# Designed miniproteins, single chains, continued (3): the designs that were tried, part 60

Each design is a single chain, and the fold is of that chain. pLDDT is the mean over its residues in the fold that is shown.

## One batch from the design tools (miniprotein)

Design m10071
Fold by ESMFold2-Fast:
Structure m10071 (fold): chain A 63 residues (1-63)
Amino acid sequence: SMAEEKAREEQAIQRTDQLLKDNVQQAIDRARRQAELLAETDPEMAEGLLDGVRVLEKRHEKL
């Protein structure tokens, strides 16, 4: 039915939005952990990862 099709479409949109939010948060968390691990051995790479985190945080705020 049309109502059933619309309900499935709405669920798919909501699921996609939630996955995008979750994926951005996971990327932020992973980058922070990697930066911590590299801070002692490769501080330049660690700083680059933290710069990436700042970009992802701004994108997460927009979601």
Scores: mean pLDDT 79

Design m10072
Fold by ESMFold2-Fast:
Structure m10072 (fold): chain A 55 residues (1-55)
Amino acid sequence: LQAEVDRLDDTIADLRRQTEEAIARQPGEADELQAGADAVIADLQARRDALLAQG
């Protein structure tokens, strides 16, 4: 369980970093890139919360 939670936390952190880098390269697409990342992060956080609740 903790290993899965840690992996999700790492994935969320990586996605945030990659999104910032993508926005830096394509600032005209910042809103779309951020919205897409936010949706994926929300899904990953829901999975993380479900794992913790099932503990």
Scores: mean pLDDT 82

Design m10073
Fold by ESMFold2-Fast:
Structure m10073 (fold): chain A 92 residues (1-92)
Amino acid sequence: SERELARELVLLGASAGVLRMLQYELERSDDPPEEKIAKLDEILAKLEEIRAGIEALLAQSTDPALRAQAEAELRDVDELIKELEATKKKLE
């Protein structure tokens, strides 16, 4: 059902939003680099799960509006993954 896929996209987007907030907290944290790297790895793993969920939704959806929203969320998640990987590399 397109309504069920729309609800799933909302939940995936909300989950990604929580991970963005955790990234901002991590950047302000006085945690040692090794702890920051461990937390970044956990956030990255969760973002990859969200990414896979959005791709699975896109494979099932035929609604152009829902597909456009999912593609926008996928781009946002991909950008966040790149940003976190760059941050991790600087801490290594």
Scores: mean pLDDT 87

Design m10074
Fold by ESMFold2-Fast:
Structure m10074 (fold): chain A 67 residues (1-67)
Amino acid sequence: MEGLKALDELEKVVERKLSSLPPHVQEEGRRSLEELRDELKEAIKNGDTKKVEELTKKAKDWTKELE
């Protein structure tokens, strides 16, 4: 649950920051976000709590970098 909340917060920050950048940069940012989302969903599905925590931290760190 916490991982999905962190990802949702990251998506909000990414969309807010990327909307002011060139389309090419926006696409790269969205691809990276999609990869993180897919990895997090797979970790949750597999019950890999350690990986969920690692990916959640990665999402939070990325959010801080963008703010």
Scores: mean pLDDT 76

Design m10075
Fold by ESMFold2-Fast:
Structure m10075 (fold): chain A 75 residues (1-75)
Amino acid sequence: MQAKIDELEKMLKEAVEIANESGTEEAVELAGQLFEHVEAAKEALRKGDLASAQQHIQKARDLYAQLKALYEEQK
């Protein structure tokens, strides 16, 4: 369980760095949505709701991929 939480927190940290580097409203919005899904996943994991946690984890990963793609397009 802790390893999954650590992975989510690492993704969130990287997403915030990308949003700050990009300086675009779109990147900030995506990072905000990622934060909400990471927090929801952590709460689901604490409650033992593995199905809900997995859904939020997948959404967070999708948002993270979108953020990285947006950042690479701006290089």
Scores: mean pLDDT 79

Design m10076
Fold by ESMFold2-Fast:
Structure m10076 (fold): chain A 99 residues (1-99)
Amino acid sequence: MENKKKAYEIAAEEAIKTGESGLIGLALSVKYHIERGDDEEAKSAIKQLEKAVKEGTKKGQKAAAEGLGIAERTGRRVGGSEELIESIRRARRFAEELI
């Protein structure tokens, strides 16, 4: 992705504009750790996001759900474990239910 802005950069810019940087940052951290094959750090980020998203705004919860959708698609592309992908799906649905 050298010739285009990465999804991280676009999502981070939008999160700053909306004031939801913490929640989208956690969701992007999940994607980052999955791309690196660091499943333990990805699981840790998911748990942190699940705790934080309850106290977030509706915009933050929506941004977290979108970021987790990106992480889920990334996990499938790189051959991540089904357990990890399911954890991401559960966290995304949890965030969606709070909207």
Scores: mean pLDDT 70

Design m10077
Fold by ESMFold2-Fast:
Structure m10077 (fold): chain A 77 residues (1-77)
Amino acid sequence: EAELLEKVRELVERLAVKAVITGGMSPEEAARLAREAVAAAEAGDYDRARALIRELGEKSGAPALAAEALEALEKLK
């Protein structure tokens, strides 16, 4: 559980960095979305976490990385 949450956090942070560098998102906006996604996952709000991870994935141009984050999130259930 804790290891999977840490993996989700790591992958979400990587998506946020790519959203800034590749997607032109502001560092503040990317950090906000990443924090909200991790907080939702920690709270067990997997629907919200999934939606936020998908948004970061879309903005980052890294669909494979987003898919890996979503897979880690599903394993938390």
Scores: mean pLDDT 81

Design m10078
Fold by ESMFold2-Fast:
Structure m10078 (fold): chain A 70 residues (1-70)
Amino acid sequence: MTEEEIEELVERLQTRLGLSRQAALELIEGMLALGYKTKEEMEEAIERIARTIENGVAAGREAARALAAA
C-alpha cells in the first residue's frame, strides 16, 4: 500500500469514525494484520465499523442524557 493510499484511509477513518490521525494509523495496521490487502477492502470494512460505532454512540448518548437529567 502506498503512502497516498494510507493518507486516503486515514482521512476516511477521521471523517467516518472521528478518530485521531494516530488512532487511524493504528487501525490500518490492525486491518493489515487481519489480512486486509487492498484500500478498497479496508474502505468497506471502515463503513461496516462506522455503522456499528454510530449505533453504539447513539445508545451511549441516550444513556448519558438520562444520567444528566437525574
Scores: mean pLDDT 75

Design m10079
Fold by ESMFold2-Fast:
Structure m10079 (fold): chain A 78 residues (1-78)
Amino acid sequence: SLVLELMEKALEVAKKQVEGDPNTDLEGLKELASKLSDEQRRKVLDLVSEYVKKVVEEGADIEEEAEKARKKLEEIMK
């Protein structure tokens, strides 16, 4: 699923940016996003924004919050 691919890419980019890793594939993220509908992009963006907020602002565990975002997307796509 392209929606799941976008989620994985967005979480990878967000995690690397939070960790200070300069090796982020922003072009690949934008290319994947361009292949999806506005509704699909919005669902992914909302979940990634929640992930970033919890990790950066609330000090939540990076891997645990990423897994929660993945599960929420799978439930929404049912």
Scores: mean pLDDT 78

Design m10080
Fold by ESMFold2-Fast:
Structure m10080 (fold): chain A 66 residues (1-66)
Amino acid sequence: MSKEEIYELFKEVSKGAERATPEQAIQVLKKLGFSEDQARRAVGLFSRDGLMTPEQLYAAIKILES
């Protein structure tokens, strides 16, 4: 999946915010075909303080891709 497509999904779920909540990031990952458990674990690695940047979401996706 392209970086542009991931940023587009991020913008939709974050409603145009610069950062997404962990719940919003989980929704993006689930739309990409990952399980809820995979999404929650990946988000937890990057969103310790509750907000996730597009770069952190991209990194989470790369971890889930192995």
Scores: mean pLDDT 75

Design m10081
Fold by ESMFold2-Fast:
Structure m10081 (fold): chain A 62 residues (1-62)
Amino acid sequence: MEEIERLRALLDATDPTSPRGMTIASALLGLSVLHVVSKKTGEDPSEEIERVLEHLEKVLAE
C-alpha cells in the first residue's frame, strides 16, 4: 500500500529513538498487521487504515 510505503520512507529519514520515530514505527507495525488480517479474513481494512493515517498525520504535523 502506498501509505505504508510513505511511512517506511518517513521512518528511514527519522531518528528511531525519537518520540516521532517511535510513533511512526508503531503506526507502521499496526498498519502491517491490519493488512495481514484483511488478507486472511477477506475484510476491507481501508477505513481503519485511513483513520490511523489521518490521526498520525495530525500528530506528526505538530
Scores: mean pLDDT 69

Design m10082
Fold by ESMFold2-Fast:
Structure m10082 (fold): chain A 87 residues (1-87)
Amino acid sequence: YISQGQQYYNQGNYRQSIGYYGRAISQDPNNSDAYSNLGDSQQQMNQPNSYVNYGNSYENRGDFDSARNYYQTGASLGSDVSRERLS
C-alpha cells in the first residue's frame, strides 16, 4: 500500500494517495512512515488534520516533543483533533 500511495502522490492524485496510506495504517497502526506520507498528501489538499498524522508518526517513533510541536501547528490552523491531542 505504501508504494502505491507514493505512486499516486507523485502523479498529483492526492485523494488516491490518502486512500492507500490509510489502508497501510489499517494493516499496521504503528507504521510511522504511513502516517507521515498520509500527512504529506493531506497537506497538499490544504487539510489541517495533516499535522495530526505527522504527530502520530513521531509518537510511534517515541519522539513526543516533535509530535507535540506538530499538534500545536495543526491546532493553530484550526484542527480540533490536533487541539484535543495537546490536552
Scores: mean pLDDT 73

Design m10083
Fold by ESMFold2-Fast:
Structure m10083 (fold): chain A 84 residues (1-84)
Amino acid sequence: SERLEEARAVKRLLEHGAEAAKRALADPSQRDSGVRAAEGIVEQAEGLAKDLRESGTPEMEEVARELEEIAEEVRAAREAAEAA
């Protein structure tokens, strides 16, 4: 379905954004930008995951689970950076 293809494409963009946010969080000179990027990635990933779960196919639920994992990893990286 077109919605599943779009969800997978957005997930790939969020994966790239998550890696960029994690790199920025690890750099003290970019920490503020990294925190804002991390917050945006978490919000977008959790929002899309919720929408996909409401639409309910096994394939959409799998993408939702992967998005929830991205959000959790980015949240953990942000918490670690703020604790340093």
Scores: mean pLDDT 87

Design m10084
Fold by ESMFold2-Fast:
Structure m10084 (fold): chain A 100 residues (1-100)
Amino acid sequence: EARAPVSLEEFRAAVRKLLESLKKHNKLTPALEELFEAALNQDTARILELWRRHADDEELQALIFELLELLRLAGVELLPELAALLEARLAALLAEEAAL
């Protein structure tokens, strides 16, 4: 008897935990704040825009992957481009682990 593995409430709680962690360490940037707002609003188009705009920001990119995974687990539809980016990163990570 399968329910969605993560609810929207659980997703929002996880996003709030990440946000609070960054606030506590005074590491919350405007870009990170915009990302968390987009994630809480399930605005995947905005998340894709942030991904493209901040391609050189490793911290933001890592958080985008975490948020996309949580959105997918909560049953939120990802844009095809975001889904492809997640698959490409997971495939690259698995290939590296298989080589090591």
Scores: mean pLDDT 73

Design m10085
Fold by ESMFold2-Fast:
Structure m10085 (fold): chain A 70 residues (1-70)
Amino acid sequence: LEELFEKARDKLIEAGFTEEQAERLASNIVAGTDEDQIDAAVNTVLQLKERLKQAELAPPVPLEKIKASK
């Protein structure tokens, strides 16, 4: 369990989470997920982080302009 926690935490830190966020997320994943599924759960969180990061790095535009661009 400790090894799985540290592995999950390290992956989250590499993805750009802070140490505190990574520890909290890894702890919740390990506590709430079967050992075989922990890696899949971590990958899901990493995908969500990448999507959020892309949205935050997008140029600041008004809501009207964002909808018009779609």
Scores: mean pLDDT 67

Design m10086
Fold by ESMFold2-Fast:
Structure m10086 (fold): chain A 83 residues (1-83)
Amino acid sequence: MIEENVKAAEDAYKFATDVYNFLKSAGGSEEDIQGAYDAAKTAKDALEKAKSGTEYEAWEAQGKALQAYGTSQDLYLQFLKRL
């Protein structure tokens, strides 16, 4: 359970960071770049909680990481639609 929660949080943090870096390099709006930064920060905080918390805290952290993943995915898809 904890290992799966950590893995999900790691994947979310990696994806959110990749989206943030992509938007910065590809000329995303300041609002979109800030949103991607906030999502990456949320995913990072969730990853730390998943790694250090109880089994229940790791489960809750996975939920927050998945929410951050969804935010990053939406920002990425919205940017692609503008290409």
Scores: mean pLDDT 80

Design m10087
Fold by ESMFold2-Fast:
Structure m10087 (fold): chain A 97 residues (1-97)
Amino acid sequence: SREKEIEELLERAVEYLRNRDIEGVIKLVEENITIEDIKRYAEKHGEVREATAIGFILELKKKGYSKEEIEILMESWESGKEPPEELLKKYEKLEEE
């Protein structure tokens, strides 16, 4: 079942996220996972924070952020520090779309 395969990938992505392996998350989700898959996983498992983070990573990748830029943004989010100004400007442009 595709749903079972998606659940296994998302469970692994959550573990990568908890271990701060953003590159691992990107590699698992960018080719195989949709935003709808992430929403269904969040509803079923109650992992709303982690699902939101994975969804954000996937959207940033689709919008043309590099893996390195996504890693910086996620590190800033986890540490509560401000991201670099260049990445903030790119983020503002995405919010306007």
Scores: mean pLDDT 74

Design m10088
Fold by ESMFold2-Fast:
Structure m10088 (fold): chain A 95 residues (1-95)
Amino acid sequence: MSEYAKKIVELVGKAIDALREGNFEEAKKTLEQLKEYLKKHGSPEVQKIGEQLIKVMEEAIEKLKSTKNKEERDAIIDQAMEEVSKLLNEILKKL
């Protein structure tokens, strides 16, 4: 795997872990780092897919902030992880 692919996977994983832990500040900070990394090192196509991935994670954060029910929180996380996994695989195919 390229050094760029490794860094993208690392940042996405860190954002996912922060989201699962309810650490929304760390999740948002990591997504901003991912956005800047993709802007500096990604092609326009990779940047577009990355923006979609970041949007999915940001929408999940906002839903989780307003959701107290554990089953609903778990469903939000699972749905976001499925979408993020698909988008991450598309990024990795373009690197």
Scores: mean pLDDT 85

Design m10089
Fold by ESMFold2-Fast:
Structure m10089 (fold): chain A 96 residues (1-96)
Amino acid sequence: MTVDEVLEEALKNNDGATILAALYVINARYLVDKAEEYLKNGDFEKAIEYAKKALETAQLARDLAVSNRLPDSLVQAANEIIERAKKLIEEAEKKL
């Protein structure tokens, strides 16, 4: 089940915690994708900024999902973004 599918099901069931966690994952993914784009374009300061925002947002999503025993797909997606963000920060800081 994708994060988008989890969000659609949560909206039908009025599951506020799952809706919020899924939206945090979607936002964190957008931010980490932007950080990767900035890194590839040589904008290391923006890459670090967006990667740090992605890390914080994904951490909030993970903590919410774990605390409320939400679908494992949300925890897995958040953990993927956390690892991507950490690697982007390390790579960008080395090039700065």
Scores: mean pLDDT 88

Design m10090
Fold by ESMFold2-Fast:
Structure m10090 (fold): chain A 71 residues (1-71)
Amino acid sequence: METKTVTITVPKEWDGKKVSEVRGWIASKAGLSYVYVPPSLDVKLTEGEKYEVTLEVLPFSTGRLKSLKKL
């Protein structure tokens, strides 16, 4: 299983958005075309929060969100 880990800092434009609403932004940070967000990880984001995002790499440049660790 291939995994990618990226660190994100929530910018002002994503304040109050859920992870699923910003999946394209997370995908771009990981060099992927799409990220599947399970409901258990679809948390509300707050400006300035930092997260370590771990993704399982799937076929066709897609990924699945495996963990979201607040830093």
Scores: mean pLDDT 83

Design m10091
Fold by ESMFold2-Fast:
Structure m10091 (fold): chain A 59 residues (1-59)
Amino acid sequence: MSPGARQALDLAKKVAEKRGLDFYKLSEEELIRLVEEALGQKPSGDVLRAVREFVERNK
């Protein structure tokens, strides 16, 4: 996973924690929305791929 993708997921995890959400139980769509919010922009293709792989591994 690229450093940028890892940082994006880490930031999204902090946002989820602040909102009382279980980061590891979020759907792909929910996680993408949190990443967008944490980054303040639409995530890149490598970040989107990292989100999908994360959800598949941790569901």
Scores: mean pLDDT 77

Design m10092
Fold by ESMFold2-Fast:
Structure m10092 (fold): chain A 66 residues (1-66)
Amino acid sequence: SKEIEELQEKIDEKIERLVGVARALRENPGDTELQAEYDRLLAEVKELIERYRKLLADEEEKKKLG
């Protein structure tokens, strides 16, 4: 479904950015702005994955009903 595809794209985008920020943090330990960005992106990824899993479960249930 479109919603699942869009969530997958958003998750991939945020994971890519998380990797970049984590790398920057290793090079600049104690950067509070980078740490805040990392924490925010991690929270956003977790929320999107939870929503993605709920949509997948809903699609699977609809398939089983006929």
Scores: mean pLDDT 82

Design m10093
Fold by ESMFold2-Fast:
Structure m10093 (fold): chain A 96 residues (1-96)
Amino acid sequence: SLEELKALVKNKITEEQYEEILAADTDGDGVLDEEGLKKFRELAPLDIYRIFDPDGDYKIGLTEEFFINYFEKLLGLKKVTGKIDRDILEFLKTGK
């Protein structure tokens, strides 16, 4: 549910933290290598890390659309196809 998602992502990544994570993407492909994942673990709350890399082998994307699509799957919702789910997007931006 959305309330469960809020509980998992209550401490969202700040703009400064996002810029630091983006700088760790040396290839600019929106996927973090091992060094980038290490930096993400330091900056992101543990619950966010566990959502994006639960098995320790899943690469995380750096785009807002990737986060939205991942949370849509977590909630069991229909996959976003070229549309932003406003409720999920608002939650990610405001935490409300």
Scores: mean pLDDT 46

Design m10094
Fold by ESMFold2-Fast:
Structure m10094 (fold): chain A 60 residues (1-60)
Amino acid sequence: MEEQLKAKYEVAKEEYEKVKRFADENIQRHADDPEAVERYRKAKEAAENLYKKYQEIYES
């Protein structure tokens, strides 16, 4: 059980890092488009929330 949880945590962490970099780059590139900025911020937030969820479970 712990091995599967660790794997999910590592995947969520990697996805968060990828989404964060992708979102930050696109927010900067599309800074004049509020709708695009909002979409990327929400995507980053969703990935961060998933990462934090698995981190809390893994650390418990």
Scores: mean pLDDT 78

Design m10095
Fold by ESMFold2-Fast:
Structure m10095 (fold): chain A 64 residues (1-64)
Amino acid sequence: SKEEAQKRVFELLDQVLAKLKEQYSDPERLESMEIAVESAKKLAEVSSEEENEKMAAQLERLLA
């Protein structure tokens, strides 16, 4: 469903942010990354199921 695809994108974005927080300790960089993740979540909210499935696949590849 669209809701499940959006939820999957949110979960993967949170995983990306967590991984980035392990690599960087600079507060300004961390804040910029948090803003970027929030912006990506906003995009997912207005995206189609197909667009979110593609985004999830790209994020899964990034995390592998």
Scores: mean pLDDT 85

Design m10096
Fold by ESMFold2-Fast:
Structure m10096 (fold): chain A 88 residues (1-88)
Amino acid sequence: EVAALADQAIAAMQADADAPVEEIAEEIRRLTGASEEKAREAAERLREIAREGVERLTAAKEANDKEAFEAAVRETLERVKELAEEIA
């Protein structure tokens, strides 16, 4: 059911938002070969995207708005994709 799936998605994204910048930066560096500076900058931006995603997903869930929830998921993924293109 939608509520349990929404809770799982929000929890997963919140975990990413709360993850240490250095851990995210190390993973970005490992995957992309980016410099430590670029990886850290990307990690900070990724955490911001995740935080905004959590807020939007939570609002959509509280409003019981499936279309808003789906839009929030798509827009968050688009922001992540755009960030990945900037650091590649």
Scores: mean pLDDT 77

Design m10097
Fold by ESMFold2-Fast:
Structure m10097 (fold): chain A 85 residues (1-85)
Amino acid sequence: MREEIEKLIKEAKEKLLKELEEAKLSPKTLEYIEEAAKELLEMPVKEIQERIKKIQEEYGLEPVEAIQVMLMEIALKKAKEELLK
C-alpha cells in the first residue's frame, strides 16, 4: 500500500499545482503545496488512508481530490504560521 499511496499523493500534487498555476497564484503558494506533499509522504499510510476516508464520507470526493484537500489544509497552516511570526 505504501507505493500506491505515494503515487496517489504525487498525482494529487501535480494536478493541484497545475490548477493553481492556471489560476495565476503566487509562486509562494506553489512552494507551500510542495512542502505539504513532503509532510504527507512522511505520515503513516494508515493515517493518510483514514483522513482520505473521512474526507470522502464528508464531501463525496474521490481519493485524489481528498488528498488535494489535505494538501491545501497543510499549506494553509504553513502560510498562517509564516504570517503570524
Scores: mean pLDDT 79

Design m10098
Fold by ESMFold2-Fast:
Structure m10098 (fold): chain A 67 residues (1-67)
Amino acid sequence: SDKLKLAERMIDHVLKHLGSHPDWSREQRRAAVDHLLEQFGKELGLSPSELESLRSEAHRRLDELLS
């Protein structure tokens, strides 16, 4: 959906900016991503399946960034 695509783009932007905070722990970065996913899901009215897809993609990209 268009909402899912928008949220994916927002996640990409956030992950790029999280990479610019070298003082943050992996746990802090994961917590920030999870918090933002909850906010995006609430604001955009995402279904549980759309949220799960976003969560999976965000965690995958975060793991790549932190590797």
Scores: mean pLDDT 73

Design m10099
Fold by ESMFold2-Fast:
Structure m10099 (fold): chain A 62 residues (1-62)
Amino acid sequence: KELAEEVSKLSADEAGELLSDFARKNKVPDEVVLDIVIEALETGDQVKAGAIAIGKLAEYAS
C-alpha cells in the first residue's frame, strides 16, 4: 500500500506518540508537549512537524 504515502502520514502520528511517550518518561509538562504539537501542526508540513518534534525532544534526551 503506497508505503511512501503511508509513511509520510505516519510520521505525524508517530511524532505525536513519540512526543507524548517521551514527555511521560521524562516528566515533561503536558503544556510543553501540547505547545510543541500545536506548533508542528500549525506549520502544516509533515516534514517540518517531525523536525520540530525531534529538535525539541533532543533537548530532553541524553
Scores: mean pLDDT 62

Design m10100
Fold by ESMFold2-Fast:
Structure m10100 (fold): chain A 82 residues (1-82)
Amino acid sequence: SLEQKLVSLLTAAALLIVAAELELELGRPREVVEASLEGARELVREARELAKQLPELREEVERAVRELEERIRRLEEELRRR
């Protein structure tokens, strides 16, 4: 279903954010962390596009997308401070 695909995309994006957090903790190269965050951004973009086909879920998806984008932004800021 489209709903199941949407959940999978958002879950995958969240997992890449967790991967980026762990990569930062483990002192992995900046490029590795950036790749995980870029992957998360791409999945969020795909989820937002898919949500256009599910207007009844638009508000919930936009809320989830905003939360994920804020987490990505904070990690990008942390990278800039290191």
Scores: mean pLDDT 88

Design m10101
Fold by ESMFold2-Fast:
Order: sequence, then structure tokens, then C-alpha cells
Structure m10101 (fold): chain A 104 residues (1-104)
Amino acid sequence: SLEEKLENITEEELKEAVERFADKNGASPEVKEGLVKYALKLYEAIKNKDTKTSLVDFLKFVNYLAVVLGLPEDPFNPYETLRKILEKVEDEVLKTLLEYILGR
């Protein structure tokens, strides 16, 4: 299941996956740092089952992913933006996280 796959992903594996995604798409160091920061915060919130804490970090995470891919910012449709992002993600670790979020 997606939950079992996500449970097997470590914080370091997620960090490395996010860094690879940023680097492959030519993200600036500042954007890469922001993406890593919010990816890890969201991952911790998911592990801790903290839905309220994860919402703000989720919105920041989606915004940084959109910036990396050159997609327009849409703060009112984060799940639609995330679906568009998922179509462009090849990394299995990052893809698993995004699929888990969309499947909740």
C-alpha cells in the first residue's frame, strides 16, 4: 500500500529525493532549501498524524514544487496543482509522498 511504502521512506531518503528533484529542474539554492524545509516538515507532520500542523506546511510545500517546475502559483487549488506536479515527478520516493497526500 502507499502507507506501507511511505512508512519505509526515511527522512534522509526524502531529503535526497527532494534535492535531486530541485537540481534536475534547475532550482536556485534558495528555492531548493525552501522545498527541503517544507518537505521535511510535512513528512514529520504525516508521521505524527498532525493534520492541523501539516496544512500550512503542505501549502508551502506545494508552492515550492510549483516554483521548481515553473508552474503558476494557485493558493486556492493546491490539490489540482499537486496533481499537475505528480505528472512531472519521476523520483519514486517523492512520487510516493505526493500520491499518499492525494490519496488522503
Scores: mean pLDDT 81

Design m10102
Fold by ESMFold2-Fast:
Structure m10102 (fold): chain A 65 residues (1-65)
Amino acid sequence: SSEEENEKIHLIVKLTIDENEEIYKEIQELADNNKLSNEELIKKALEIIKEKDPELYKKLLEKLK
């Protein structure tokens, strides 16, 4: 549902800002330059986080349960 996707986006944004502001900037830039759906944005953001900050990625996976 859109509500579930929005909750996931808010969680990803909050943790990424807190833990790694540079990755957050990269995700913002990706969103601004591409017409991504919420689902696509979540997938792409998690891919970037997994590559650049695997510890943050693990934290996000635990929270997204």
Scores: mean pLDDT 77

Design m10103
Fold by ESMFold2-Fast:
Structure m10103 (fold): chain A 108 residues (1-108)
Amino acid sequence: RADELAEALKKVKSVEEAKQVLDDFVRTHGVGLEDVLEALIKLAQEKGAPKEAIDAMRESLKYLREARETGNREAWRKFIEAVRKAAELADDSVGVAARYLAEMFSLS
């Protein structure tokens, strides 16, 4: 699942395209936010993204899981912060997709 989503995200060039790809995968495959983050980590590794960008995405997945398990506002805040950091450090399709995730969860 994460592999298929990572392949689809490779072709993304804008926030609008990222939304379309993610909406299609949620509709056809029922993927969740954790699957999206795992796909972005895989894609970042394949593209040779900076270690700091990959680490930020892994940190976001860790905090997302903690926020879901505990309902802790601080874990949710750290998740959003880590996604924003990944968006800033990653280029191309990975950066675009991470930016979309940051906008979706921080502009509520």
Scores: mean pLDDT 73

Design m10104
Fold by ESMFold2-Fast:
Structure m10104 (fold): chain A 92 residues (1-92)
Amino acid sequence: EREEQIEQLKESIEDGFPILEKRLKESGGEEYQFELVKKAKESDVYSAFGLLLAAQAGKDLKTGEELAELARELAEKGVPLEEIKEKLIEYL
């Protein structure tokens, strides 16, 4: 089930990229938000999730990188995906 949850998250993130990029372009998104999305595309699934959360919340690149690092560390420690999501949202 963990592998299935990771695949579902990966698909959701990959499907989310064009939607978020379109919204940012239409709403006049700032350069740092597009940079966060670009980094997310090049990152592992957990880091990508943190970077996308920062972009959606209008947070800066530094906050995005901190969320990405936190997500990765929690994943490496075997923390469940749902708890990782809660921790990242709480950090924002």
Scores: mean pLDDT 76

Design m10105
Fold by ESMFold2-Fast:
Structure m10105 (fold): chain A 75 residues (1-75)
Amino acid sequence: SIPEAVREAARIIGEIQEALKDLPKEVATEYRERMLELVGRIVDAYNQNDASGLERAVAELKRLAEEMKRLAEEL
């Protein structure tokens, strides 16, 4: 459901925001910009009542968080 997708997005955004604090400034800037682009897509999909677009944007946000977790393992 749309409310569940929004809650999931908020949770993932919180995780990304915390992870950004532990990254070098240059890397943090790159990931912050990517997160903000995905947040924009989520907002657009929500406003258009596009459940499929919202789900795709949340899935991309989740992949971004997974990429950041892998990066932290390599640092």
Scores: mean pLDDT 83

Design m10106
Fold by ESMFold2-Fast:
Structure m10106 (fold): chain A 65 residues (1-65)
Amino acid sequence: MTLDEVGARLEAALGTLGAAEHIYRVLQAIRDGNEEEAVKILQSVGFTEEEARRAVDALRAEVEV
């Protein structure tokens, strides 16, 4: 799953501002080393566990310098 696919899916479900807030929360969980929390946040908006883990992998690339 690409970062663009994650963003588009969240925007479709939550709108632009809701998607940005959700991405921010997921990125904060990843930065805190709590990937399981990031997965749970994505599952709360309709991602399956497998989809959420793929989305976390894509988003992790964005938190690495």
Scores: mean pLDDT 76

